# Designed miniproteins, single chains, continued (2): the designs that were tried, part 95

Each design is a single chain, and the fold is of that chain. pLDDT is the mean over its residues in the fold that is shown.

## One batch from the design tools (miniprotein)

Design m7296
Fold by ESMFold2-Fast:
Structure m7296 (fold): chain A 90 residues (1-90)
Amino acid sequence: SEEEKKAEEFRKVEIEIAELVEKKTKDLKIQALAKVLAAEKYAKKKNLPQHIIDVIKHRKERVLELLKPSEEEIKKAEKIAEEVLKELEK
């Protein structure tokens, strides 16, 4: 189905996001934050099905709860997420 194809394509994008994030920082906490932030921004920008957006939202909530990042760590992760999203559009 169209939704299944979008889910599979999004999974490939998540792998590319992970690879690009890991090239930009060796900090595992910042990596986890940047990966989920980039995935959420991508899913919203592409208007992916709500159930996919909800899965990413729950993942983000769990990451924030487990890692309890500082404001500065969140800012670093946001910057990396934005850079990664720009690279994906090449």
Scores: mean pLDDT 86

Design m7297
Fold by ESMFold2-Fast:
Order: structure tokens, then C-alpha cells, then sequence
Structure m7297 (fold): chain A 86 residues (1-86)
């Protein structure tokens, strides 16, 4: 069985991979799934808001075609999940 935190991290990794492969729709789908999972994690509201903020900024960067900024925010979200939810 996969924890919700591990599932969120897996979706962030798949989003980054999809960006590298040029599949921006798949990247968006994985980021949206990571967002749904993060909302369910047993975190303080402040930590949850920080993680969700990075996912939202990654989604915005994808809409703007800024793949470097999208990948940066995916990484920041992943680090926060690893520190606070694993």
C-alpha cells in the first residue's frame, strides 16, 4: 500500500517527467491529482497552504509556457511533502 504522501510525491515526479517529455496536459493532470492528495494529508493548515501554493504556481507556470519555473515549484512542493508528511 502507498501512503497519501508517497502518492502525492509520485504524481509530482510524473508531472516533472511529463514536462520533460513535452506532454503538458499529462503534467497538468498529475499536478491536479497531487493537489487533491495534499488536501487530504494530515498537515497543519500553514504547511498545507505552502505546498498547495507551490502546486498552484507550477500550474500557472505551465499555462504561461515557463517550464523551468514549473519544475522549480514541483521540486519545492516535493521537498515540503518529504519534510512534513513522511
Amino acid sequence: SHSLAQQALDHLREAAKAIEEGDLEKAKEHLEKARELVEQLPLSPEVRERILGHIERALEALEEGDLETALEHIQKAGVLIAVHAL
Scores: mean pLDDT 89

Design m7298
Fold by ESMFold2-Fast:
Parts: structure tokens; sequence; C-alpha cells
Structure m7298 (fold): chain A 75 residues (1-75)
């Protein structure tokens, strides 16, 4: 099951999430919604069987894109 696969990769997921969030925070203030989207993208990438590098890039790209859209809609 997807849940068992995610559970087996829990430590990897936690590490990638920390790396992704750290990278996004270097670019500026990270909104809670963009952070949530980045975490969801990491989980989805792992569930889809993507490599660690692919998952990390996906998380960063999704978080960055949502932060940009959120800032445009709130301004």
Amino acid sequence: SVFEHLKENEELIERIVEEVVRELEKEGKLSPIARFAAVAAVLGGVAAGLSEEEVRRLGIEVGRALEEEFNKRVA
C-alpha cells in the first residue's frame, strides 16, 4: 500500500522535507501554505517512486511556485 511504502521511507521523507524547507527559507519568508504544499509534494513524489533528487526538486519547485502565487493573490 502507499501508506506502508511511506512508512518504510519515513526517515528519508523527514530528511528531504527538512532539506526542502531549509532551501525555500533561504529564498525568503516561507508561508505556512507553501510549506504545506512542499511537504505534500515530497510525500506524493515518494509515493510515486521518484528518486531522492527528483523528490527534493519537486518539493522545492512546488513550494516556490505556491509562494509566488500566494504573494500575487494577497498583494
Scores: mean pLDDT 81

Design m7299
Fold by ESMFold2-Fast:
Structure m7299 (fold): chain A 66 residues (1-66)
Amino acid sequence: AELIPTRLEYPDARALGEGGARGVAAEAKVSPEGARNLNLAGKLALAAGRTVIEAEMTEEGAAAAR
């Protein structure tokens, strides 16, 4: 929606890791199922070679970006 910023690079996204957190922030604002997308984003971070801790941070960043 119009509340979504034109820039997908949020400060939180950069802190959580390049690429993964940016996608997480966008996904959290895409649909009402954003809460489930938080866990998906964590799985994506792990697939990108991130640690479990980094995956959890990605999920928390998406929640904050909602």
Scores: mean pLDDT 45

Design m7300
Fold by ESMFold2-Fast:
Structure m7300 (fold): chain A 67 residues (1-67)
Amino acid sequence: MRLVEEVRRQAREMARRIVEALEDSEKAQQLLQQLNDYITEQMKDEETRREIMRYAAEEIRRLLEEK
């Protein structure tokens, strides 16, 4: 199992939960913080961490456009 692929999968799932929680700004912010903390804890390499964070942000944008 590749750690990077697993973290991307989790980030995608968390992004979906954030988009679903947009009607509750407090919950959405809490979920976004959880996503950031998770990526930071799993990825010690700064370059890979930035890449996954960009991926998560792009996934949130894509899901918002599909609504």
Scores: mean pLDDT 74

Design m7301
Fold by ESMFold2-Fast:
Structure m7301 (fold): chain A 95 residues (1-95)
Amino acid sequence: SMGGLIGDAIKDGNYKTAKKLYDKDAKLYEAEGTKKGLRNAAYSYLMRGESLFKLGNYKEAIKDYERAIELAEQAGDTELAERARQNLEKAKKAL
């Protein structure tokens, strides 16, 4: 339900707002306890990490990407896990 608001915040360069919205989504999806919930939580952490990366907060972005990898692997989403690994390596190189 917040996808449109998050998308608009990213388009406008308002990564702080996007980070906050993805934080709420990640917590709700983790509480769901299903494979779909785990996948959605992984995606929310990945997007929160991307927002942190654009803010220059590489250390927090790394933590979010690591969590996204764990949740994506638990959900069996190999493509999402791979995407998170690529972003993790990019963030590590930016340190």
Scores: mean pLDDT 79

Design m7302
Fold by ESMFold2-Fast:
Structure m7302 (fold): chain A 95 residues (1-95)
Amino acid sequence: SKEEVLKLTKFLLRLIGEHTQIQLTIRQGGDLSAVLQQTLDEVREYLEDTELTPEQKQEISSLMQKMFDSMAKTLSPDQQALLQQFLQQLQQAIS
């Protein structure tokens, strides 16, 4: 439906905004663990009243993987471990 497309679009825009905040936090030497946890909590809250189709889950998963893979190459091993844990928890929240 048009309503479901609008909800999905808003969610994707939010994910893009969160990706930007994560990149900014890394650049500024801020608390990466805290911003990742905040992002996860916001995603979980959004998904409480939103049922995703299998196709939407696949598209979101693909987008997240692509966005964060490009970032991972510039991270320390400790930051890569935090990001990998975050992505695993994010995938569980979407599933």
Scores: mean pLDDT 76

Design m7303
Fold by ESMFold2-Fast:
Structure m7303 (fold): chain A 83 residues (1-83)
Amino acid sequence: SAERIELRALLLMIVGGGTIYVLEQIKKNRPNDTALFDKLLADLERVIEDLRAVAAQSTDPALVAKVNARADDMRKRAAALKQ
């Protein structure tokens, strides 16, 4: 249902944002913890793919635009974290 797609998108956006925050904290405070960083970065990449899949399932153009914009932002922030 449209309501379930919206809720799934919201939860994925919350998880993605939280994962980015944790990755930024690891990079700042624990830069030598590469195994944990790499695992969480891979988890973030899966969240981005899941957001794209949610956008592909939705017929609501406003939700599709919002979800794709968030996925693009997360992808840019993930790329910055790899530096």
Scores: mean pLDDT 87

Design m7304
Fold by ESMFold2-Fast:
Structure m7304 (fold): chain A 58 residues (1-58)
Amino acid sequence: RLQEMYDKGRLLGRSHKTGDFSLAPDSLDIRTREEAEAAKRGMEEEGVPGKVLVQAMD
């Protein structure tokens, strides 16, 4: 699950305007966003070399 979310983040890219990294909104369920946020923090703590997820449409 974490790896899949990371891959999706890399495919989305990063907002060059803001430079922020964020989770793509599911637009369906806030729980999905919270789970993605938790996965991002977990992956960062596990020592992922880069950013976990990026959102191009920010």
Scores: mean pLDDT 45

Design m7305
Fold by ESMFold2-Fast:
Structure m7305 (fold): chain A 61 residues (1-61)
Amino acid sequence: SVSSLEEFNKLPLEEQKKFLASIGLGDVEVPEEPFKDLADLVRKLNLNDEQALRLIFALSS
């Protein structure tokens, strides 16, 4: 499984979408560009606080 933002940024778009779907974020629109940091990721995916914490926790495992 993906365990960091750096690993997430290295995934092709389809694999990024699959990862997000696996943690309950399958309806989130993913831009075709790398994310600078976790705050940039949260903003670009338009996540609420609960979704943001879930994603950050997943990328910190």
Scores: mean pLDDT 79

Design m7306
Fold by ESMFold2-Fast:
Parts: sequence; C-alpha cells; structure tokens
Structure m7306 (fold): chain A 80 residues (1-80)
Amino acid sequence: SEIEERARKLAEAVVEVHRELNPDMSDEALERLYKTMYDKALEYMKRSGYVLTDEDIEKFVEGNRVNLLATQEFLKRLEE
C-alpha cells in the first residue's frame, strides 16, 4: 500500500543517515532501527489518516541527522 511504501522510504532514509554517521553500528542495531522507524511511521499514518509526503520524510530525516550530529559533538566534548 502507499502508506507501507512511505514507511519503508522513511525507515530506509533514517538507517542510511545512521550508517553514514556511525559506520561502526552493527547490522543488528541497524535492522532494529529500521523496524522501529517503519512501525512508528506506519502506526502514525494509520492513526492520523495522513500520508507522509516526500517533504515530510526529508524534514524528519534532516531532524534525525541534526540530532545525531549534536549528540556526537556533545559526547566528543565530554571526552576531550
């Protein structure tokens, strides 16, 4: 269905950001992240009746990227 396709697109994009920024992340951790993001996106669309647009997905993925980078920078400063 359209909502399943949108959920897959969001989950894949989030996993790619994490793979890029945390290359040492295990395949198991990435698979768990994928499933969590997929399930949450699908639940949201089913509950709200709203289908996520490409812009919605891009905004969410960018937010994830920004938060991950901020967390990494914070941790780096604590270790330095």
Scores: mean pLDDT 82

Design m7307
Fold by ESMFold2-Fast:
Structure m7307 (fold): chain A 87 residues (1-87)
Amino acid sequence: SMLDVLEEAREYALERARERNLPEEHIEKLLEFFDEVERLLKEGKSFEEAVAEAAKRYEEFLRNNPEVEEILKDAVTYALELLERER
């Protein structure tokens, strides 16, 4: 399901954040981003629409924290690859 793919992307992002030793406040923002994407998916948005809307909400934070933006881009790419493998 899309929610299962989102959980996989969330775990991927958290592991990347730990490897880069990101501060707790940045990890909290990553979790908030994925929570917003989940909310939008439950409202019936596509994965791409949900990610785009969440990215706009956190735009200033992501611009100021390029390491977090890179992790989110990688996690979204991973999620899209998983979705492409689903029938």
Scores: mean pLDDT 85

Design m7308
Fold by ESMFold2-Fast:
Structure m7308 (fold): chain A 78 residues (1-78)
Amino acid sequence: AEAARRHAEGLLKKAMEYMKNASEEKKQQVLDAYRAAVDAVTAYLRNPSPENLAAALAAEDAFIQAVKDALAENEAAK
């Protein structure tokens, strides 16, 4: 749980580094997905249930996808 939160925070820091060259729309998408993932993980930590775990995993997947999309945009610009 703590390790997953730190990992997500690390991914956000890396994304923010690439966000200097990304569009404002992609920056907002990554930030919104990160906030949703933090909220879902926090809900799971407060009430560990299969439903909250599924929600946390879905939110984390969405955050990872947003980061991949932002990275793909930066790579395509090269």
Scores: mean pLDDT 76

Design m7309
Fold by ESMFold2-Fast:
Structure m7309 (fold): chain A 68 residues (1-68)
Amino acid sequence: AIAELVPLDRTTWEVTLTDGTRVTLVLPDADRVRLIELDPEDPNRLVVHYEDGRERVVALDGTVLAER
């Protein structure tokens, strides 16, 4: 599970998992992120929800896998 989400700058978020793992995400339009959650179908992925309703699926290494 996600324990903490911290915006570092306009393009960067730090995600801390409940096991203490920290993941740095470089996201386009990071200032418009509404919510970041673990993908319910795959715990090795994050889903980034934007304020405009767009989503990105991102691997824990920061690789963007899909947009929806």
Scores: mean pLDDT 73

Design m7310
Fold by ESMFold2-Fast:
Structure m7310 (fold): chain A 100 residues (1-100)
Amino acid sequence: SMQDELRKKLEKFEKEFNEVLSKIKDEELKKRAEELLKRIVEGMKKAVDEKNWEALEKLEQEAVRLYVVAEDYNDGRISEEEALKRIDEIEERVKEIEEE
């Protein structure tokens, strides 16, 4: 089914994303990023189960933003303080999606 194909894509996505997060040198930032990714993936799975394609698309956008934060931090383009600020902003948007 379309839902089975999407679940397989989510499993691959989570695995590949965790490889990027594993490179984060700051333990507190890594922990916050890993918890946020878990929350986003759980939301995506719920959206797939409920056929809520709008929520899935919004969560995919937040996942992309989190990925960019991790890459920018790992490449030394942003400070830990800036990365944490961006994670706070992503957490706020994810909360709004969960409350819709």
Scores: mean pLDDT 87

Design m7311
Fold by ESMFold2-Fast:
Structure m7311 (fold): chain A 66 residues (1-66)
Amino acid sequence: SLEEHLRESRELIEKATEARLKGDEEKEEEYIDRLVDLATAAGLPLSREEAEEDVKRAVELKLKAE
């Protein structure tokens, strides 16, 4: 369902955001890959560039909350 897709996408973005904040580039890339694959499987295609931008935005929001 769309609701399940949005939940899983949100979880992957959060995990990628945590990996980026910790400097774990390999884990960040793994979660971004999974996010792109999940979107493709759901018929809601997301480019890697768009997925990277979503993570970047999430990181910026986390840093602004500090």
Scores: mean pLDDT 82

Design m7312
Fold by ESMFold2-Fast:
Structure m7312 (fold): chain A 77 residues (1-77)
Amino acid sequence: SRAEEILNLAAEIVKLMRELGVTTQAEAAKATGLSRSNISLVFSVAERKVNPLLLSEEEIETLRRAKERLEELKKKA
């Protein structure tokens, strides 16, 4: 389902941040290119505190791009 896709995306982003040693919201924002508000949204979705179906298409695309950037950083580490 779309909810599962969004939840999985947020969980994968959090996992990649952890694997890269990203421990603060400021470091996460720098690594992903996301705003602090979008970083807070990722963690809220991963923690199941927000309904993933309320995310806009633009927010979901922003999360997909963040995952791609983190995967690239992991390959270079």
Scores: mean pLDDT 80

Design m7313
Fold by ESMFold2-Fast:
Structure m7313 (fold): chain A 79 residues (1-79)
Amino acid sequence: MPLREEVIKGLEEQIARLEKLAAESTDPKEKEMYRQLAEVYREALEKVKKAKSEEELLEIAEETQKKLEAIRKEYAAQK
């Protein structure tokens, strides 16, 4: 399924980018945020690999987006 292959590639690219940002960051809070975001994408990648329908891919995308937003909101509130 071409859609699944594109989604998998996109998730792998996001994970690699976030891992690089975590490694290059000197701020402990930013480093932890990037690590948590990378973990959310890793969980999404495993779910996408097991997905049997386009509907499951959509559900995974919605759940992933909510988790990413929650993490970003949590770190934005830490001042």
Scores: mean pLDDT 81

Design m7314
Fold by ESMFold2-Fast:
Structure m7314 (fold): chain A 67 residues (1-67)
Amino acid sequence: SSLHNQLLATIGRIIAIIGELWDIDQQLRQPLSAAQRAALQQRQAALQAELAALRAQMDALSAQLDA
């Protein structure tokens, strides 16, 4: 696959994660059970870790396109 296609896919996933993180933040502002809050916080942490990895991948792909 082309580096451009990989970059577009990475950007698409980043946008999707940002949207899901925003939705989780909205849900965490509501009254929740301890179990529901813990599940949302676990999902939030996982998505934040994935976002950090995808940002690093995007930087690497951009560097390859500039080479």
Scores: mean pLDDT 87

Design m7315
Fold by ESMFold2-Fast:
Structure m7315 (fold): chain A 80 residues (1-80)
Amino acid sequence: SRAEILARAQALLGEMGLLYEAIRDSHPALAARLGRVLEEQLRRFRQAVADKASVATLEALLAELEAAFAAYRAEVAAAA
């Protein structure tokens, strides 16, 4: 449902914020890259929500954001 997608997006935003705070001082270049890479995906998702896009469109955009964040988490883990 739309409500489930929005709840997942909010949970993901919380996880992204926690990762940023965890790496900000130790890995400032990676923290900056997290901002750049994920900001564009977030803009697309937020714009789709504002435009009242279909549940299918929101699900696809959230999946792209989840995949981008998972790839970034792997990069951070490799840099530790």
Scores: mean pLDDT 80

Design m7316
Fold by ESMFold2-Fast:
Structure m7316 (fold): chain A 92 residues (1-92)
Amino acid sequence: SLDTIVQLTLLQIELAIAKKAVEKGDYESAIEMLERLIERVKQLPLPEEDKQAIITHLKRAIEALKQGNKEEAIKHLDEAGTLLSRAAERLA
């Protein structure tokens, strides 16, 4: 639906903001943003498999940030972004 595509687009924008926080070394703000993104993804009308794949990468990004691993965190954020974009394309 158009509403779901809009929600996915907004989540992609917020994910980009979280990634910028990671790049700046603001891991605390990034973790808070990612935890909120996980809760929003849980509420999306998407197949459970798609939601779990996105949530798994967001959780792995959070764990990488807690370990100070910027490179691993960015990798998982990029994977989550790709999955969000793919979900939006399937609804178009």
Scores: mean pLDDT 89

Design m7317
Fold by ESMFold2-Fast:
Structure m7317 (fold): chain A 88 residues (1-88)
Amino acid sequence: KAEELVERVLELLRRIAELLLRKLEEQLRAQGLSEEEIEEKLEEARRRIEEELERAREYLEELAKQPGGVEKLEEIAEAAEAALRRWE
């Protein structure tokens, strides 16, 4: 129920993050960065993503406990799915 929505939102956010990391890698290569520089920047980005996902989990779990929280989680999931669809 609410826990399933939290996990669904986090799954969608992780998938979005993976697409953004791929685009970041392409952008860095286009800018002419070395493989070492690209790897360092991608590692930093992955670390920040995991930190943000942990904060998002706490936020979403708190939101689920509030009146109307389930409705807001559904809206967030819909927005995340729309973003994934837009980015293919």
Scores: mean pLDDT 83

Design m7318
Fold by ESMFold2-Fast:
Structure m7318 (fold): chain A 81 residues (1-81)
Amino acid sequence: SLEELLKKLKEFLEAVRKIRDEINQEVMDRTRAELARLEAEGKAQGLSPEELAQRMRDVRIEISREGLLKFYEKVRELAKK
């Protein structure tokens, strides 16, 4: 029935939201940790604020990309069931 299909869609969307929130938290935690590490390393190496900012930007992009790929894979696995 339409109602059963809508219920399954709602359950799927809620599961996707949970996966998204968990991955977003992991991405935020990893980003904070890596940025703190880069700041400490950059200060020790005498990097300019501009060079440090560029490295921080590159790390944010990479962590976000990895998070997006992980999200896609988990949603794909969920859709198989």
Scores: mean pLDDT 88

Design m7319
Fold by ESMFold2-Fast:
Structure m7319 (fold): chain A 83 residues (1-83)
Amino acid sequence: SADEELRESAEVLREKGYTGLAKTVEDALKAKTLLELEVNLGMLRIALGVLKLIGGDPEVIEAVERAIRAVDERIRRLEEELK
């Protein structure tokens, strides 16, 4: 599930010392509004761009990409519930 992917991504990020990114993913897991999810998504996309630019850890890049996909899924699901 999207929630499982967010939890696993946060664990990888925390183990690699990316505590700020791990917190962003954990905040997305706890988010209850579209605004909270969109803000977290924006922060993760910026982080992904920076990590790719500097040639960061491939496991960290993969964790952030998985978190972005999971947040996108949660946004779509919440939007469907509001229609």
Scores: mean pLDDT 86

Design m7320
Fold by ESMFold2-Fast:
Structure m7320 (fold): chain A 69 residues (1-69)
Amino acid sequence: MEEALKEAEEIISETKEKMEKNKNISEEEKEKTLKKMEELGKQLLEVVGSQPVLKILEEMKKLAKETLE
């Protein structure tokens, strides 16, 4: 459970760092991605300890990949 929250935090942190270093990503896209990550993190907190936690982590990883690639 705690490990899932830590993984989500790491995904958000890594995505922020990569977006900050990538000047080709617009500020609008950075804000949009971070807002979606925060919304997913809030959902994860609400369902922590249940089956949907893995699905939310997967969505966060997909969002990071979509934004960075």
Scores: mean pLDDT 75

Design m7321
Fold by ESMFold2-Fast:
Structure m7321 (fold): chain A 60 residues (1-60)
Amino acid sequence: SDAELLAEAEAELERINREGVALALQGRTEDAQRLAHARIEALLARLPPSVRARLEAKYG
């Protein structure tokens, strides 16, 4: 369902954020930003438009 896909997408965004913070704490800020951006784009590209719209309404 869209609700399940939204929950999975939110969990993935949280994982991406945690990995980015870990890289930034190692002084790898540029790597953290580049990887987070690429992974968020890939996530949004694979989501149905309805789920993507809900994420944008909540976080955009």
Scores: mean pLDDT 82

Design m7322
Fold by ESMFold2-Fast:
Structure m7322 (fold): chain A 77 residues (1-77)
Amino acid sequence: MNKLIKEVEEAIEKGDFDRLMELLPKLVLATLFLSGKEGFDEYVKALEKVIDFLREQGREELADWLEENLKILKKIK
């Protein structure tokens, strides 16, 4: 498993919002760099898990913003 994705999933499991916010910019950038390449779908799934976690934490505005950007990213493939 990719180390960054593993760290993100561990942060979600622990409910470590601060750690997740530290990792989020790295996850977004990695997803952009992997657009159309191997591993892209794994990063997209990790971002979807982050969006779900943010909604559970009541961070709906941030979750909506990230979901909107992910929809644009998915259109790039």
Scores: mean pLDDT 77

Design m7323
Fold by ESMFold2-Fast:
Structure m7323 (fold): chain A 71 residues (1-71)
Amino acid sequence: SMDEQRAQDAMGYTYDAMVTGLMTGRADVAEDGARYARRVAEELKDQEQRDMALTMADLAQSVADGARLDR
């Protein structure tokens, strides 16, 4: 479905943002990924997909927090 494709694309975006933040030390990039995943989670009707998006947001936020601690 289009909703499933949108969820997959959004999770891919957040994963790429998290990896970029981790590799470059850019907390702002990882935080953008976390915010995006939380926004998409609000639009997802399936609880399992919502939980996965929120888990991805938490992981991206952890990367952002870690990057700030290295400064």
Scores: mean pLDDT 80

Design m7324
Fold by ESMFold2-Fast:
Structure m7324 (fold): chain A 86 residues (1-86)
Amino acid sequence: NKEALREQVVKDYEDTMKEYREALEELSGDKKEQLVKAHKAFVKAVEELKPDILQAENDEEFTKAVEKYKKAVEAFKKEIEKIKAK
């Protein structure tokens, strides 16, 4: 169901942005700069996928976009944890 997958995408994005904001408040100096750089890369990836997720004309296009989105979210969450662990 496309609606359920879109709801999951929105929730995962909101949860990820919450983790980012919390880390941004806790970190300073070089760690904060690394986090901001990682966030810019993530936002760029998400913006490139956004039309395919929100306006997909076919199921294959939508599914591929959601898969790429999930990988981008996982990569960003791992980067946040890596930066916090230093």
Scores: mean pLDDT 80

Design m7325
Fold by ESMFold2-Fast:
Structure m7325 (fold): chain A 68 residues (1-68)
Amino acid sequence: GASAREAAVRVLQAAGVPEARAREVVERAMKAASEGDGRKALEILQEAGVPPEAAERAATGAAIAAHS
């Protein structure tokens, strides 16, 4: 749901990603997660420059948002 999406965006912002970029990256990760590809969602986050620990948290949030 929206709450999980906003949580994922906040994780990226805390990692230094600007809000507009964080929202775009989370939407792309949510699309990958909705297609059953959680690994691709994590790759999208890491490619965007999100640190591995923050990327794992954001990928989890994106998966919850996509399936909620």
Scores: mean pLDDT 76

Design m7326
Fold by ESMFold2-Fast:
Structure m7326 (fold): chain A 80 residues (1-80)
Amino acid sequence: SSDVEKKVQELKSFIDSIVDPETAKQLYSLLEQVKNAKTREEFVAALRQMADLMVDAGVSSSDISKILQMASEVWALVQK
């Protein structure tokens, strides 16, 4: 849906503003796992991997929280 694509583009733009291109690419791959998650367990596992990657990349806790919130909103939109 257009709502999913809009939220994905907003999230990708925010990611691009705070991490290097290689880390951004890895986060994009994990965001695809979020979009494709069929269970809450798969969704939570993908979010945990995004959080771990961002911690390793030195991203602030506030930016991590914002990205995880936006990724959660993407998953909620896909479930509709």
Scores: mean pLDDT 88

Design m7327
Fold by ESMFold2-Fast:
Structure m7327 (fold): chain A 84 residues (1-84)
Amino acid sequence: STKEQIDKLLQQVVDYLGKAKKAIEKGDKESAEEYLKKAEEYLQQAKELLKQSNLPQEVKDTYEQALKSAEELIKELKEKLKEL
């Protein structure tokens, strides 16, 4: 289902954000950049699927909040990455 596809994409975003954080903590700039790029790619796919979906608005609002939180975390990690 569309919901299962979005859930899977969001799990990929979470997983790559976790890997990016760990890479930043280790000073591994190259790995951190690659993991953040992957997180952004999966995030964009989730956003596109959500936009094209016929899910109830309340469900869409919940996913939109999760997507916004992920976008803000990506921005924060990119700022930390610049300090490496």
Scores: mean pLDDT 88

Design m7328
Fold by ESMFold2-Fast:
Structure m7328 (fold): chain A 72 residues (1-72)
Amino acid sequence: SSALEEKVKELLKKLEELLKKFYQLIKENSPQAPEIAEEVAKVALEVGKLVASPEQLEELEKQLKETIEFVK
């Protein structure tokens, strides 16, 4: 539906902005980088829940968890 497409587009735009902030924080060796990484993961999972199969969602959750642990 058009409503679903608009929601996905909104979340992807938010994800792009969060990734830009995350990259800047990593470049600056900021202690706030893990907090933004968690927000990135949260938005990515929201997109996954709307468009991914159960198997794709499980793999996404695993990869995001590993990424957050790496940034800590």
Scores: mean pLDDT 82

Design m7329
Fold by ESMFold2-Fast:
Structure m7329 (fold): chain A 81 residues (1-81)
Amino acid sequence: MTAEEARRLGEEGLRLAREGRREYEAALARGASGTEIAAAALRLIAGGVLGRLALEAGRKHGDERAVELGEEALEIAGGKT
């Protein structure tokens, strides 16, 4: 994985984590179906997975941007906004 690929994974992970978190909280607030809640949770999981890959690759390549993106995605996926 290149540093550029690590940044792209971090950007995608952050996007999925933010979208998943917003939808998950909105779904809980409106009493949405279990399917809608599960779909939002899966987006959060995907965001966290991509964030971790970006963090690990960023550390190996010394790419601070990939590390920052990965850490932010993991924080959001872990229940912090």
Scores: mean pLDDT 82

Design m7330
Fold by ESMFold2-Fast:
Structure m7330 (fold): chain A 80 residues (1-80)
Amino acid sequence: SKKLSELVLRMGEVVSAFVKGQISKEEALERMKEIAKELAEVDPEIAEKLNETIKKMESLDEQEQGALFFEALGYVARNL
């Protein structure tokens, strides 16, 4: 799907910006929540997995948050 490919690219951009220190953890989480809302219109199962990852990030340290973002991106990309 063209929309799914677009959303995967946007997730990658958010992860890259966060890892490079260009955006805060809070801003990265907000952007991911926006992507999850659009993703729910295309693939509800992938959107649910992303939302579960976002919830886990609220309770973890900065280093583990980065790892979970990459895991979520990989999950979406594999289902492209």
Scores: mean pLDDT 73

Design m7331
Fold by ESMFold2-Fast:
Structure m7331 (fold): chain A 59 residues (1-59)
Amino acid sequence: SMAEEIQRRRARLERELALFDENLAWIKDKPLTPEQVESLKRGRARRAELEAELAAIDS
């Protein structure tokens, strides 16, 4: 059913967000190399995508 598909997709997105938040917390307040800055930038963009997908599920 659509409800089952929505629940599976929500669970997947929530797991990705949780993992990403753990990674972000690990590097916060640390001096960053240029490579880490680029990685963080890509990571924040990905997190925003995940949040948007979660919001879209309930729209």
Scores: mean pLDDT 77

